# Designs tried in a protein design run: designed miniproteins, single chains, continued (4). Part 89

Each design is a single chain, and the fold is of that chain. pLDDT is the mean over its residues in the fold that is shown.

## One batch from the design tools (miniprotein)

Design m15078
Fold by ESMFold2-Fast:
Structure m15078 (fold): chain A 120 residues (1-120)
Amino acid sequence: SLEEKVIEALDKIYEEIVNKLRERAAQATPEEQALLDEVIDLIKESYETLKQAVRELFELAKKEGLSTDEIVERLKELIDKHYKSLIEAISQLPEDIARFVKEEIEKGYNKLKEELDKLA
């Protein structure tokens, strides 16, 4: 189903982002590891919130009979809102860590949007 494909794409992108942050944390100072662990928790919370909102959107789509194009449009809006909120939270970190984390999040969200474009 479209829902299953979207959830699979979200899970894959989330795992890729978290794994990149964990790789950096493994090579980092204890202080940087603590900051990266906090970032991973923030990303996990953001991801779980987004995943729940996606599931709610698909339930609404079933009730209202939304087209695939309408679902994809609403998914992109939802993803953009969550991306913006996450980037704002990350901007409170030290500049070098913030830059690295923002680059990894941006790459992940861009891949997610590309996967959604393939489904429309």
Scores: mean pLDDT 85

Design m15079
Fold by ESMFold2-Fast:
Structure m15079 (fold): chain A 75 residues (1-75)
Amino acid sequence: MEEEEKKKLQEEIKELWKRYEELLEELRELSEGDHKAGELALEEMLKLDNESLKKEIELLKELIESAEKILKKKK
């Protein structure tokens, strides 16, 4: 049970991370310094327990929403 939930959380993080990277490409000038920290965080996140993974997923969703909001405002 825990392993199945962990697999789902890891897949969600990977999808959110891909979306976040796409947004970071558009915001490249603003995010270049944070990009490496995020890559290291992803590898460490995959080792986390389910509760920590859920928190990281929520944080990534918030970061994605914030990035999308910035892009819309810049248009």
Scores: mean pLDDT 67

Design m15080
Fold by ESMFold2-Fast:
Structure m15080 (fold): chain A 86 residues (1-86)
Amino acid sequence: SPLLLRAIGTLLRLIGIEIDGSASRKELEAMIKELEKLIKESKDDPELLKIVLKAAKKLLKIAKKMGDKELAKRVEELIKEIEKLL
C-alpha cells in the first residue's frame, strides 16, 4: 500500500531525527502536515493508524526536546485525534 509505505517512511525519518537531533522547525511542520494527511486517508485502517500514532509520539518527543511548546501542543492534539479513531 502506498499509504503504508508513507506511514513507515515518516516513522523511520522521525526515529532518525530522535537519535541524531537533526531537524528544523520547518521540517517538523511538514511532518505534522504529512501526519494530518495520513490520519485523513487511513481512518478505516486501524493497523495503519497504529503506525501513524507511533510516528506522532516520536514527533512529540522531538518537539518537547526542542522546547517548542506550540509544536508539542499541536502534536498532542493529533495524538488525541488518532487515539479517538482507534
Scores: mean pLDDT 85

Design m15081
Fold by ESMFold2-Fast:
Structure m15081 (fold): chain A 76 residues (1-76)
Amino acid sequence: SAALAARMAALQRLAATLAARDPRFSYERVAETIERITGVRVSAATVRRYLAGEITPSEETLDRIEHALLALGGEL
């Protein structure tokens, strides 16, 4: 949907901003943060593919990625 695409684009921009701000940013850290705050385990490769737009996540997965990026933004 257009709404899902807009959310994904916003998360891609946030991830790019965090990567530019701190070289410690990594997809491994995003995956670890998702597990820490949600209890859900995902691979760094899968997180990269979502944020690269190679695969479309569910709304629940988008929510997890969003919370992880916001939490990581506070740490960086």
Scores: mean pLDDT 83

Design m15082
Fold by ESMFold2-Fast:
Structure m15082 (fold): chain A 79 residues (1-79)
Amino acid sequence: MEKRKRQLAVEITGQLIRVVGTILDAEMEGKDTSKLDELLQQMMELSRQADEALDNGDIDLAEQLVEQVRKLADEAEAL
Protein backbone atom coordinates (compact mmCIF):
# COMPACT_ATOMS: atom_id res chain seq x y z
CA MET A 1 0.00 0.00 0.00
CA GLU A 2 2.72 2.54 0.97
CA LYS A 3 4.58 1.95 -2.33
CA ARG A 4 1.37 2.29 -4.41
CA LYS A 5 0.39 5.52 -2.61
CA ARG A 6 3.84 6.95 -3.44
CA GLN A 7 3.55 5.86 -7.09
CA LEU A 8 0.14 7.56 -7.48
CA ALA A 9 1.39 10.77 -5.80
CA VAL A 10 4.42 10.87 -8.14
CA GLU A 11 2.19 10.33 -11.20
CA ILE A 12 -0.17 13.18 -10.20
CA THR A 13 2.81 15.51 -9.62
CA GLY A 14 4.28 14.54 -13.02
CA GLN A 15 1.01 15.27 -14.85
CA LEU A 16 0.67 18.67 -13.12
CA ILE A 17 4.29 19.60 -14.02
CA ARG A 18 3.60 18.52 -17.63
CA VAL A 19 0.60 20.90 -17.96
CA VAL A 20 2.41 23.78 -16.18
CA GLY A 21 5.22 23.37 -18.74
CA THR A 22 2.65 23.52 -21.57
CA ILE A 23 1.18 26.75 -20.11
CA LEU A 24 4.64 28.35 -19.76
CA ASP A 25 5.52 27.46 -23.38
CA ALA A 26 2.18 28.92 -24.59
CA GLU A 27 2.75 32.15 -22.58
CA MET A 28 6.26 32.51 -24.07
CA GLU A 29 4.73 32.19 -27.58
CA GLY A 30 2.03 34.81 -26.77
CA LYS A 31 -0.81 32.28 -27.06
CA ASP A 32 -4.10 32.43 -25.13
CA THR A 33 -3.77 30.21 -22.04
CA SER A 34 -7.37 30.57 -20.75
CA LYS A 35 -8.42 26.99 -21.67
CA LEU A 36 -5.12 25.58 -20.35
CA ASP A 37 -5.66 27.47 -17.05
CA GLU A 38 -9.17 25.97 -16.76
CA LEU A 39 -7.81 22.44 -17.33
CA LEU A 40 -5.04 23.00 -14.75
CA GLN A 41 -7.63 24.14 -12.16
CA GLN A 42 -9.70 20.97 -12.83
CA MET A 43 -6.56 18.81 -12.47
CA MET A 44 -5.66 20.54 -9.17
CA GLU A 45 -9.16 19.81 -7.78
CA LEU A 46 -8.91 16.14 -8.87
CA SER A 47 -5.42 16.00 -7.31
CA ARG A 48 -6.88 17.29 -4.01
CA GLN A 49 -9.60 14.58 -4.15
CA ALA A 50 -6.96 11.92 -4.93
CA ASP A 51 -4.88 13.02 -1.91
CA GLU A 52 -8.00 12.73 0.29
CA ALA A 53 -8.71 9.25 -1.13
CA LEU A 54 -5.11 8.16 -0.43
CA ASP A 55 -5.32 9.53 3.13
CA ASN A 56 -8.49 7.43 3.60
CA GLY A 57 -6.78 4.32 2.13
CA ASP A 58 -9.12 4.25 -0.90
CA ILE A 59 -6.57 3.19 -3.51
CA ASP A 60 -9.21 2.28 -6.13
CA LEU A 61 -10.75 5.78 -5.98
CA ALA A 62 -7.27 7.38 -6.07
CA GLU A 63 -6.37 5.36 -9.20
CA GLN A 64 -9.63 6.45 -10.91
CA LEU A 65 -8.90 10.11 -10.08
CA VAL A 66 -5.31 9.77 -11.39
CA GLU A 67 -6.73 8.44 -14.69
CA GLN A 68 -8.98 11.53 -14.90
CA VAL A 69 -5.95 13.81 -14.24
CA ARG A 70 -4.03 12.03 -17.03
CA LYS A 71 -6.94 12.49 -19.49
CA LEU A 72 -7.07 16.24 -18.73
CA ALA A 73 -3.28 16.49 -19.19
CA ASP A 74 -3.63 14.78 -22.60
CA GLU A 75 -6.43 17.25 -23.51
CA ALA A 76 -4.17 20.18 -22.50
CA GLU A 77 -1.28 18.85 -24.64
CA ALA A 78 -3.66 18.54 -27.64
CA LEU A 79 -4.52 22.28 -27.47
Scores: mean pLDDT 84

Design m15083
Fold by ESMFold2-Fast:
Structure m15083 (fold): chain A 80 residues (1-80)
Amino acid sequence: MEEFIVTVTVPTSDIGEALRKLAEAVRILEENGVEVKSVELSRDGDALVGRFRVRGTREQVERAAEELRKRGLEVEVRPA
């Protein structure tokens, strides 16, 4: 298994909305067999950005990322 950084950008300045969407992101990652090691939340202008350090197979992480994109989230995946 490999480590990845999954970056989820939520185009909102509302922390409550961002936290709900990031909680959904954690659930989708874990449902795809991905282990979430850490979560960081930061503001980037009018957006809130969640950075997840995760452990899993590339296939599991890519499936989770695609599910998140289908839900209208901007998602980047890179090796850790």
Scores: mean pLDDT 84

Design m15084
Fold by ESMFold2-Fast:
Structure m15084 (fold): chain A 88 residues (1-88)
Amino acid sequence: DELRKALEEAKEAVEKGRDVIEPEVYERAMRALKELEELLEEIEKDSTLAALTARALREIAKALEDPSKAELAAEQLEQLVKWVKEYL
């Protein structure tokens, strides 16, 4: 259940930064996380995809904790969503 934990950690990182992250960046990050959440059941059916997605989310969550990296982190979340959709 590392994937669900990683997703919750990423959501928490975005929420903690809400008042210091640009509103557009916050919206982008939250949208990408919501898309991953909607794909969660399909991702969990593939143990390799689940492990890779959890690893990527942990790295992105670390970047989301730094307001100066928030825009890059949001872009990386969007790229992760595209990659997961392509892999599925």
Scores: mean pLDDT 83

Design m15085
Fold by ESMFold2-Fast:
Parts: C-alpha cells; sequence; structure tokens
Structure m15085 (fold): chain A 77 residues (1-77)
C-alpha cells in the first residue's frame, strides 16, 4: 500500500540522515542526502523491488556518498 511504502521511505530517510550526522556532515548535507535516498527508495519500491532489498541497497549507496562528501570536506581544509 502507499502508506506502507511511505513508511519504508520515511525509515530510510531517517536512517540516512542519522548516519550522515553521526559521520560529521552538516544538517543541510544530511537533509539533502536523506531526501535523495528517499526518492531512490520510492522509485525502487514502485518498480517492485522488495522493501528489505531496496533499503539495503539505498543504505549502502548512502554510505558511499557520505564517504565522498567527507573526502571533499578534507580537501577544502
Amino acid sequence: TDAANQAVVDAVKEEVRKRALEAGLSEEEAEKLANTAGLVTRRLLDAGVDPDAAKAAVLAAADVMIDHLLEQKKKEE
């Protein structure tokens, strides 16, 4: 259902935001990453991907993006 899919999207967004903040990204960076992760998760669910598989894939991709953003920050300092 749309409500069940939205709950998965919201859970992924919250987890990505949490991981980004814990890693040392700003609130703005964490929000942008969480919003992108939510959009990707919704598209995967709409395409019929299993919720657990969609969540795992998006969280793995988010971890890679967090590492990339942290490396960019180090280069500016």
Scores: mean pLDDT 84

Design m15086
Fold by ESMFold2-Fast:
Structure m15086 (fold): chain A 59 residues (1-59)
Amino acid sequence: GSAAMKAFQEAVFAGDYAAARKLIPQLSDAELRAAIKFFEAIGRTDLAADARAELARRA
C-alpha cells in the first residue's frame, strides 16, 4: 500500500473522518475501490460515496 493509503487507514481508525476525506484524492483507483468495499461493509455510506465521487471524476 501507498503512504497515502496508510495515512487514510490511520485517520479512519482514529475517527478523523475530515482528515480521511482530504486523503481520498491521493488514493489510487485500486485503493479507492478497496476503500468503497470496506466502507460499505461497515455501513459508512458517506465515505463510500466520497470515494466513488473521486473515482468517477477520474473517468
Scores: mean pLDDT 81

Design m15087
Fold by ESMFold2-Fast:
Structure m15087 (fold): chain A 74 residues (1-74)
Amino acid sequence: MPTEEDLLSALTLVERRLREVYGVPQSIVDEFRKNALELIKSGVSPEVFLRRLGEAVRHARAKDWDKAIEEMKK
């Protein structure tokens, strides 16, 4: 089963991809990270968290950064 460390590692990889591959501004990545960390601390299931990370990446690929941020809100 994924641990909290596994979720933080997945988040770090996604943040790097948003910044380096999709050209997302640092301010947007910072808000994304803040929301994702709050979601982890809220006790979200690992399966739900990873699914929401995937949807956020999909939105970022479509250049819809507002939806990518919203996906990580609790």
Scores: mean pLDDT 81

Design m15088
Fold by ESMFold2-Fast:
Structure m15088 (fold): chain A 78 residues (1-78)
Amino acid sequence: SSELEKLKQRLKELKENVERAKEEIEEVREELKNPPEDPIRLTGLKLRLIAAETELYISERSVEKLEKKLKEKEKELA
């Protein structure tokens, strides 16, 4: 397999991670519209939101870097 093919596969995996993180954020935000009265459960939801937002940030940055590398490789082949 070419380096370009490997980069495309890695990009697909990272985009799937972005989608999962976005879904997790939506689920937690939906739960937070009617927050639990239990402070332990509420804290758990807030921590879960922070973790999901952090994962999204890291994954989106990785996608941006890999898309830049892919574009550079495609230009080299043109």
Scores: mean pLDDT 86

Design m15089
Fold by ESMFold2-Fast:
Structure m15089 (fold): chain A 63 residues (1-63)
Amino acid sequence: LVPEAVRTVASTYVDKEAAEKIAQAARDALHLPPEELRQTVMDAAESVGVPRDVAEKAVEAAL
């Protein structure tokens, strides 16, 4: 599932608590179109301190 993939990829860059928050954002956004889901996950990653370039690579790997 997309939230599980997002959590796994995020956990390589941030701690487990931050990775779970990013995964929760993806889970909450599953009803959105793919482009909105991608943006929501990127925004969540940046909000927990992941630099934009790292967030972009993580989203690309998970989605």
Scores: mean pLDDT 73

Design m15090
Fold by ESMFold2-Fast:
Structure m15090 (fold): chain A 85 residues (1-85)
Amino acid sequence: MKTVTVSFTADSAAAVASGVDSLIRTFKPVSMDVTLTGQAASVDASADAIRSVADKYGVDVTITKEVDASVPDGVVRVTVTLTVE
C-alpha cells in the first residue's frame, strides 16, 4: 500500500466536500484519514460533508477534529491522507 497526503484550505463545508470528492475520484483510495482545523461549527459541518462523500464512494474515513478559534470564521484547513493499493 502507498499513502498520499494532500492539504488544502476551504471557506465552506461544500468546498471541503468538493475537494475530498476530487481527491477520491483522482486517487481511488481504499481509506482516508482527514484532519480538520477550524472553528467548531465549521469543522462539524465539514466533517458531516466529508462522511457523506466517503459513504457515496464506499471509502472508509477517519476524521480528526482540531477546534482552533484563531482560524477565521468559515475557514477550514483540511489535511487528507489517502491509502491507495
Scores: mean pLDDT 86

Design m15091
Fold by ESMFold2-Fast:
Parts: sequence; structure tokens; C-alpha cells
Structure m15091 (fold): chain A 90 residues (1-90)
Amino acid sequence: SVEEKLEEIKKSTDPEAIAQIFAELLSDPSVTDEELIRAVEVIAEKAKKSTDPKLKEFYKNLLLAAESYAEQRGNEKLVETVRKKLEELD
């Protein structure tokens, strides 16, 4: 379920595993816009809390990929949410 995937992202410390689960959520047509927004918020929180510059940049790049995906999908609310989270990280 989406809730199980969100909890797995929250608990994981493996950036590659986090990226894979996030990509699965983005590419799943059954996942709602609200659920994708929650996934973006979890990734943004991980970026914000990361003290490792390389890890912070990795999560920021996941958010940039999500913005591009949201634009292609026509999900304006998700695009706005990602942009706002990226601004908060700068």
C-alpha cells in the first residue's frame, strides 16, 4: 500500500532504496495527487535533516525529478508543492 511505502521511506537510511520506492510511487497511476504530495514532503524532510552535503544533494535531485514528472503528468498542485520545498532547501 501507499502507507506502507511511505513508512518504508521514513524508516530507511538507504538512499538507493528510498529513491526506488519514491520512483515506484511516482510511476504508479493508482497513487493519488495527495499521496504523491505526502511522498514529496517526506523526501524534503530527509533533505532538510541531512547534514551530509552529498546526501542532501541526492534528495534534492529526487525532488527535481519529481517536479519534471509532475509537469509532464499535468499535476499543477504537485509541481507547486515540489517548487516550494526546493525553495525551503536553498
Scores: mean pLDDT 83

Design m15092
Fold by ESMFold2-Fast:
Structure m15092 (fold): chain A 79 residues (1-79)
Amino acid sequence: SQLINTLKQAANHAKQKGYQQIATALEQAITAVQSGNYQAAYKQAPLILNYASYLKQEGNEELAEQLETAVEQLRQLAE
């Protein structure tokens, strides 16, 4: 799943940077998606979008855009 791959890539990036709270939120979203609980996954959206904004500030626009797309997909699946 492209959604799972995007969330995993972001979680790995956050871990490498030492952003444990963000990494935990992304891992919780991944677990929720894998269990089909899209509402629980989407509950992590505010923290994920905050991280996407941070990635843009750091010049990682590609990963940021992929995360924004992933959050929009989670919103649609949670409906």
Scores: mean pLDDT 88

Design m15093
Fold by ESMFold2-Fast:
Structure m15093 (fold): chain A 89 residues (1-89)
Amino acid sequence: SSTLTRPLTPADLQEAEQAFERLKQAADSGDINATIQALRDFLSTPGVMRVGSQVPREGGAILLHIAAKDLDGIVRYAQRIMEVVRAAV
């Protein structure tokens, strides 16, 4: 287990914002499989990975949104993560 102590950069924020926009577009299309894939891509961005530990309750909720095929819930969860990423830059 390694502790990442590097500050978030504008590049980290930009990558997260781009992945979040792709996620919103996938959800808007109504395609659950595309939305789940876009969510995985979003969660794999450096900025989002860095702040994930700061929203542990939201991490539990995402599994319920995925199981329910709740596209709006998936987007709201990602929006909450983005609020933390934006505040950390």
Scores: mean pLDDT 74

Design m15094
Fold by ESMFold2-Fast:
Structure m15094 (fold): chain A 110 residues (1-110)
Amino acid sequence: SSMEKFKEVALKYAEEVEEIFEKYKDYISKEKAEEFEKKLAELKEVIEDPNATIDELLEAIHKLEDAAGDAIEDMEKVNPKAAKEMAEKLKEVRDKFIEEVDEILLEEKK
C-alpha cells in the first residue's frame, strides 16, 4: 500500500536525520538535544503504529523538523560553521525524502 511505502521512506528519513544529529550532538545544548531525541522517538512510534494516519505521520515529521531547527539556532550561537553544515546535511536528506514521497504519489495516480 502507499501507506506502507510512506512509512518505509519516513523511517529511512528518521534514521538519516538521527545519524546527522549524533554527528553534531556535542555542539547542541542538552535541553535541545533531549527535545530532538524525544521528537525522533515520537516519529518512530507513529511509524510503527499500524493505526497511524498520514496526518499523524506528517505532524510527527513536522515536530522533528521544528526540533532540528531549534537545535541549529542554538548551535549557531556557539559554532556557526557546524550549524551551517548540519543544516545543509538535513536539507539534503529532506529533499531526498520529498522526492521519494512524490514518486509514491505519482505511482498511485497510475
Scores: mean pLDDT 85

Design m15095
Fold by ESMFold2-Fast:
Structure m15095 (fold): chain A 74 residues (1-74)
Amino acid sequence: AVRPEARATAVRVARAALEAGDLERATFVLGTYSAIEGLEEALAHAQAAGRALRAGDRERATVHIERAIEVLER
């Protein structure tokens, strides 16, 4: 079962990383948490953010990080 406290912590850490411009950390936290918990929609966005970062598209990465956070805040 998904732990609400752990989910809230992942969102808080990812949001803080996003605000600091640390997109790599935000993507890593969201991807790791979503993979461990089997959260397919959030994981897909975290993976898309990772691909965008590898392509040098930081704006696209930011959009996907924000969407992953939105999914986890449901």
Scores: mean pLDDT 84

Design m15096
Fold by ESMFold2-Fast:
Structure m15096 (fold): chain A 83 residues (1-83)
Amino acid sequence: ELDDEVELALYIIKAAVAKNAGERGDKQAYLDAGEWYLKAARIAEKLGRTDLARDYFRNAAEAYEKSGDTEKAQEARALAESL
């Protein structure tokens, strides 16, 4: 389907847009930002970009925490710490 590089770029753009909406008061958008960062982290990991994957897992954890999903935040944080 999509090239992994293109897919990564798309997920990061979606995450940034969702995070911006979250900062404007849309709590659901923070959950969406977390999902997009998580998907971006998985593609970065597949590409062997370990530092980038770690950063995106951390971004996902922060977004999930701001959305109120503490369980998903803990899972994403654990993934970042495992890299």
Scores: mean pLDDT 86

Design m15097
Fold by ESMFold2-Fast:
Parts: structure tokens; C-alpha cells; sequence
Structure m15097 (fold): chain A 96 residues (1-96)
């Protein structure tokens, strides 16, 4: 489904980010994938490098937290730094 393709794209971009891929390359990949999916509503060029990185990690966190059935109360209690590190740790395990 389109939803499954978006989910896969988010995780692929997050893995590349954690692996140290340059933000400009992540921006290119996101733009190309969104065009292929027909999702032109998001102006990727309007996002700063930091907003792009945070957006990728936040989207990956949402996907992974849903897959692992993390309780909503736990999600609500996490700081931005805590969920970013949780995502990085999960993705590093997949890369190892």
C-alpha cells in the first residue's frame, strides 16, 4: 500500500541519517521518493537541515513505536532527546 511505502521510506531515510549520510543527500532522496509517490504537498526545500533531520527521526520514532506497541503514556513522557536516542539505538541494531 501507499502507507507501507511511506513507512519504508521513512525508515530507510532514518537508517541513512544514523549511518552518517549527508543531509543534502537525504534531502535529494526524500524529494525524489515523494515525487514518485505523488506526495508533492511537502516543500522539502523549505525545511532547514535541522528540521529535515528532526522530521526524519520523529517520523521513524512514530513508525517504530507503533510496531513495538509502546504505550501512549510512555510516548507522552519522553523528551525529544530521549525518543531521538531510542530511534538511533533501534536503527543501529538493524545496521549491525
Amino acid sequence: SKEERVRRLVLELARALVAGEPVERLRERLTAALEELGLTDLDVDSLSDEELREGILASAFAVLAEEEKVPKEVLASMTPEEWREWVRERLREELA
Scores: mean pLDDT 77

Design m15098
Fold by ESMFold2-Fast:
Structure m15098 (fold): chain A 82 residues (1-82)
Amino acid sequence: MELEERIFELEVKIALVRMAVAILKIEGKDEEAEKIQRLVDRAEELVARARELMDTNPERALELLDEAERLVEEAIAMIKEI
């Protein structure tokens, strides 16, 4: 199932980004950690909304997942620049 698979993949990526944020905080890179955390928190909200809509409005769920994926990729790019 396409939506369920995308949600699972995003949840895994979000978990990995959250682990990176925890490591950055341990390293004393609090400002970078806070910026990345805001992106992943927003992505998590969008994934939760997509989950609620996947049976009633799958097209809107896909749009929310696309936005969540964009935010996660931005977070990953920021981690690579640190």
Scores: mean pLDDT 85

Design m15099
Fold by ESMFold2-Fast:
Structure m15099 (fold): chain A 77 residues (1-77)
Amino acid sequence: DKLLEQAKRLYAEAQKLVKQGDEALKNGNIEEAKKLYKQAYDKATLAAYYALLAGDEALAQQAFDLASQSRQKIDSL
């Protein structure tokens, strides 16, 4: 399933971006952290959409949760 493969790839990319944002924040780079969290939010949201279309409700929920966490990280800065 091409949609499921895309969802998994986008979710993995979103997780990596959250980690990079956390590292930027530890280094005091708030602007870079916001940018990385925004990119993570966008990719996680797209991953959730593709997961729903593919019928993977568990992955969709995980991706929506990651998007929500990324948004909360932006709002806390």
Scores: mean pLDDT 90

Design m15100
Fold by ESMFold2-Fast:
Structure m15100 (fold): chain A 76 residues (1-76)
Amino acid sequence: MLEELKEKVRKVLLEGGVPQEVADAIADTVVHFLETESKEDAVEMARRTTLVAARQYLSPEQARDLAEKVAEVVAK
């Protein structure tokens, strides 16, 4: 269910060091991508959205790792 996926994305972002408000916004955006886009496009959009947001709070390497983890959750 999309609600369970949203919670998994939010948890990954919070554990990765992203602020709660930002994690909530990204999780909502990822669910919207899954409702409106193909699965392949939603995965890529989730990866890019997470990377752009995470780079404001994390190192480039950590932001990339977090973006890949979010993409993996969405791809399942």
Scores: mean pLDDT 84

Design m15101
Fold by ESMFold2-Fast:
Structure m15101 (fold): chain A 69 residues (1-69)
Amino acid sequence: SKVLELVEKDFEEVKRALLNDPNLTDESFDVAWQSFKQFWLNIFGYDEVLEKFLDDRYAKLKKEIDALK
């Protein structure tokens, strides 16, 4: 899906910013993720495929961030 390609590109940029933040906390991560998720759901509307895509990316990124602690 072209939509998922655009979301993935934006996700990679957000991921890079978060992983390079020396002051990243669980709270700041959750706030950043919620803003990212709401932004894309507001643009394209609710779609189960999009929500699952976003949830999969959240789980993977959360695992990478937790490994840095």
Scores: mean pLDDT 80

Design m15102
Fold by ESMFold2-Fast:
Structure m15102 (fold): chain A 62 residues (1-62)
Amino acid sequence: STPPESALTPRQRRLRDIEREFERRRRDLMANFDSMSVAQAMAAMADMIDWELARLAELRAA
């Protein structure tokens, strides 16, 4: 079972925040997907993935 937010460690809470922000960005991308060119969609996906990797790297280094 998933522990309640108040029972998470600071690191687990930060991971949850990263996951929630990634999902928000994914939803924004999907909402605009059909209006994007292939190049725009690829660039948006790359930016989203780069953002997540950077946040995860910071979390790992902490």
Scores: mean pLDDT 81

Design m15103
Fold by ESMFold2-Fast:
Structure m15103 (fold): chain A 62 residues (1-62)
Amino acid sequence: SLLDVDPETREKILEALKKYWQELDETLAPLEAAGAPADVIRQKIDELQNKLDEEIKKILEE
């Protein structure tokens, strides 16, 4: 449970989320400006989501 997580682990998770939102914006903004199709945008979102999941998993395994 997130409630049972120590402060250091919680901070790492929050930083991972913050980085995810930043990378999402940096990746999607130019694609949307270029008129990329919805499938391409969704694929990039899925890639970033998987990266976030792996990062959180590593944090929890520490």
Scores: mean pLDDT 79

Design m15104
Fold by ESMFold2-Fast:
Structure m15104 (fold): chain A 65 residues (1-65)
Amino acid sequence: DPILEEMIKAGLPKSVAEEIVKALRQNGYARFTGETAKLIAERLAGSKLVQVVQGEGYTYVLRAG
């Protein structure tokens, strides 16, 4: 799964990456908060598969290619 591989490449543990991919496929987005969320959002900012939108927390919006 290219999206799962992208998440793992960004530094997420496999279990966390699998939960995020599931959320993106079910809801079209995943929301994160805190320092870990900020670091992951910064690493994914250049991704073609996932958009990162900064609000009160960080939100990943899946964009299908």
Scores: mean pLDDT 67

Design m15105
Fold by ESMFold2-Fast:
Structure m15105 (fold): chain A 62 residues (1-62)
Amino acid sequence: MELLEHAKKYLEEKGVTSLSDEEIKELVDLALAFAESLGITDPELIKKIVEMLVDAEVLALE
């Protein structure tokens, strides 16, 4: 499953509509870079990193 699609679904569950596809892609790219820096290759753990970064961005929008 594409990480971008996962991030979009997670944002929809949070009711966030203010982020563009480009901004969501930047969050996914950041999650992949963070996972690589830690040697993380597990797709499920990478999805959790995406969710964590989305949660941080949602908090920043308050």
Scores: mean pLDDT 77

Design m15106
Fold by ESMFold2-Fast:
Structure m15106 (fold): chain A 61 residues (1-61)
Amino acid sequence: SQALLDEALAEVARLAAQGASPEEIKRTIKEYALKAGLPQEEVDKAETPAEAFLLLVRVLS
């Protein structure tokens, strides 16, 4: 849903502004991907924040 994508983007932006680590940002995006209905197996394939974000966008677009 658009609301879930907007929430995820706002949270990632907040974490980045606060100097959160790439690992922290990646975990946050993966949590939203699971919430969006992606299976754990697919989410586990993402190794970087960018890869996790692409999975989230693909499901919520």
Scores: mean pLDDT 82

Design m15107
Fold by ESMFold2-Fast:
Structure m15107 (fold): chain A 90 residues (1-90)
Amino acid sequence: SRERLLAVAQEVDELLERHADLLTAALADRPALAAEVRALTARIGQALAAEDAAGLAAELRELAALLETIDDPELHELAARLRELADRLE
């Protein structure tokens, strides 16, 4: 439903904003990975603008998988939260 999509969208925005400094620090020495994260966050924004729940879920899972490649327990927790949000869109 549109209500479910908007609720997930708000939680995604709040979650990414809360972790912005952590992401910046974790990616400082990883320019290729930083570029992939930027591309995925742009695609998340596009899926949100298109109100594409399936597309949003796919992009959230791709971002989670990418963050799981970084050896950081806080980013792994962020990845787990992104996967949970993607699952809510079904």
Scores: mean pLDDT 83

Design m15108
Fold by ESMFold2-Fast:
Structure m15108 (fold): chain A 90 residues (1-90)
Amino acid sequence: ELKKAFEALKLLLSDKELSEEEAIKVAKNLVEAEELVKYHLENIFEAGGEKLLEKIKKNLEKVLSYLDEDSEEYKTVKELIKYIDELLSK
């Protein structure tokens, strides 16, 4: 769980454009580690990392473009985008 959360966050914080393969890997890792990723997103926000959350959100929106709308991966990524929006709205 911890390794999968950090692998996903590392890719989402990368300055490199995510490939389709990397995007799919991120989405699968997020499904398995959703609550742990949410925990780390909250900690990033509390540490004043609003710009990092904006970057993560932008990369998550790109990940959505590679996913089927009916997939669990799509629903999880969309939920995390919503979670980031809720954090940034505080």
Scores: mean pLDDT 83

Design m15109
Fold by ESMFold2-Fast:
Structure m15109 (fold): chain A 77 residues (1-77)
Amino acid sequence: DRALALLSPELRARAEELSKKGEKIGKEGNIEAAKEMLPEAIALRREILDQLEARADQLSDEEREDVAAERARLDAL
């Protein structure tokens, strides 16, 4: 994904690790662990959006629209 290539390697690695952790928790049905993970997941999503917004000039119109929609969803939490 071109937009993901605009993220720092560290942020991409954190997103990958959190995704794998979430998949494991989901498979195990560990609701308590899922609740503990939510603040970290939300914070990571916001940081990803911050980096993409800083690179808005390099995004397509569709990608910018997707970023704006995701920001609105997170701001509504």
Scores: mean pLDDT 77

Design m15110
Fold by ESMFold2-Fast:
Structure m15110 (fold): chain A 60 residues (1-60)
Amino acid sequence: DLPDFPGILSGKTEEQAKDYLRELGFTEISCKNSTLFDGRPAIECTGKYQGKEVKAFFLN
């Protein structure tokens, strides 16, 4: 099962975002600078959990 987590988190750097996802059991984590739907800067991360691709956003 996928862990329950919010798709948008605040106060994380790219490294903190990667560490957070790794702690949850994600693999093949890749992060980049991105923008939320409302124009706010964010870090966009993708990773795999149990063979499924998952995307998360972290507010700067």
Scores: mean pLDDT 69

Design m15111
Fold by ESMFold2-Fast:
Structure m15111 (fold): chain A 87 residues (1-87)
Amino acid sequence: MTVKIYDAGKYVLILVLDEEGNVLAAAVLESETMLDALQLIRQGRLDEVASLPGTVAFETDVTEEQALELAKKLSGVEPKLVMEEEF
């Protein structure tokens, strides 16, 4: 499983990918929520990320390109990849 984190100014995009590169979850959230979201993701509790107070969007049926476009639309800035972690 691969986790990608994009900086989108006032927001961050967390993208969770399977071993084949398919999106399992895409979350746009406030930066203060990022560590709580990553903890849930590492525990396999992806659906609970949507319930965090700082989560502004949560999608499971999107491509990576669609997730990036959503983050751009919500933030008004181009998302920049800042971290990629595999576990």
Scores: mean pLDDT 86

Design m15112
Fold by ESMFold2-Fast:
Structure m15112 (fold): chain A 101 residues (1-101)
Amino acid sequence: MEFTFTFPSGATVKVKVEPISDTEVKVTYEVSGGDIARLIVLVMRPGSLVPLGRVESTGTSGEGIFKGVKAGDTFVLTVLLQHAATGEVESAVSEPVTVKP
């Protein structure tokens, strides 16, 4: 599954979510179109404030493996990016996504 987040700054974040086992998903991301100091990708349940997992990087790409996301589970991605020049933080949230077997 792939998601593209476009921010008001013109920065774009592409996030790929890939099941790697019955109990684990891999989240990969790539940033373009901005001078970014830090990126955080959170995996959350819809309506929850507690992340199931987090990926954080100071680079234009990164990956993480999350446990506790199973086939039939529904989650949302929250993407936070911080601009290097201003320290401003932008955020975006995906549509809810169900993990398929």
Scores: mean pLDDT 76

Design m15113
Fold by ESMFold2-Fast:
Structure m15113 (fold): chain A 94 residues (1-94)
Amino acid sequence: SKEDILKQTRDFLRKAIELLERALKEGEDPAKVVKEAFNINVPELSKEDLERLLQLVREILNDIEAGKVTLSELVDKMADLSRFIATKGEVEPE
C-alpha cells in the first residue's frame, strides 16, 4: 500500500541518517558508508559531500513526516538523491 511504501521509506531514511551521522562523528570513509546505507558504489566522496547528503536525506524525511509528499514526488526525490551520490564518483545516475 501507499502507507507501507511511505513507512518503509521513512525507516530506510532514518537508518541512513544514523549511519551518516555516525560516519561524520567517527571519521569513517564516506564512500564505504554510502555503500552500506544506499548500496551505491562511488570511488571518491568527500566529508563535505557526506554532510550535504545528510542534509538532503533529512529534508526528504522531514517532507515525508509532514505528510506533504505524493508517491510520485517521493520517487523523484529518491532519484535526485541517487543522482547526487552517483555524480560525486565515476558512477552515472542513469
Scores: mean pLDDT 81

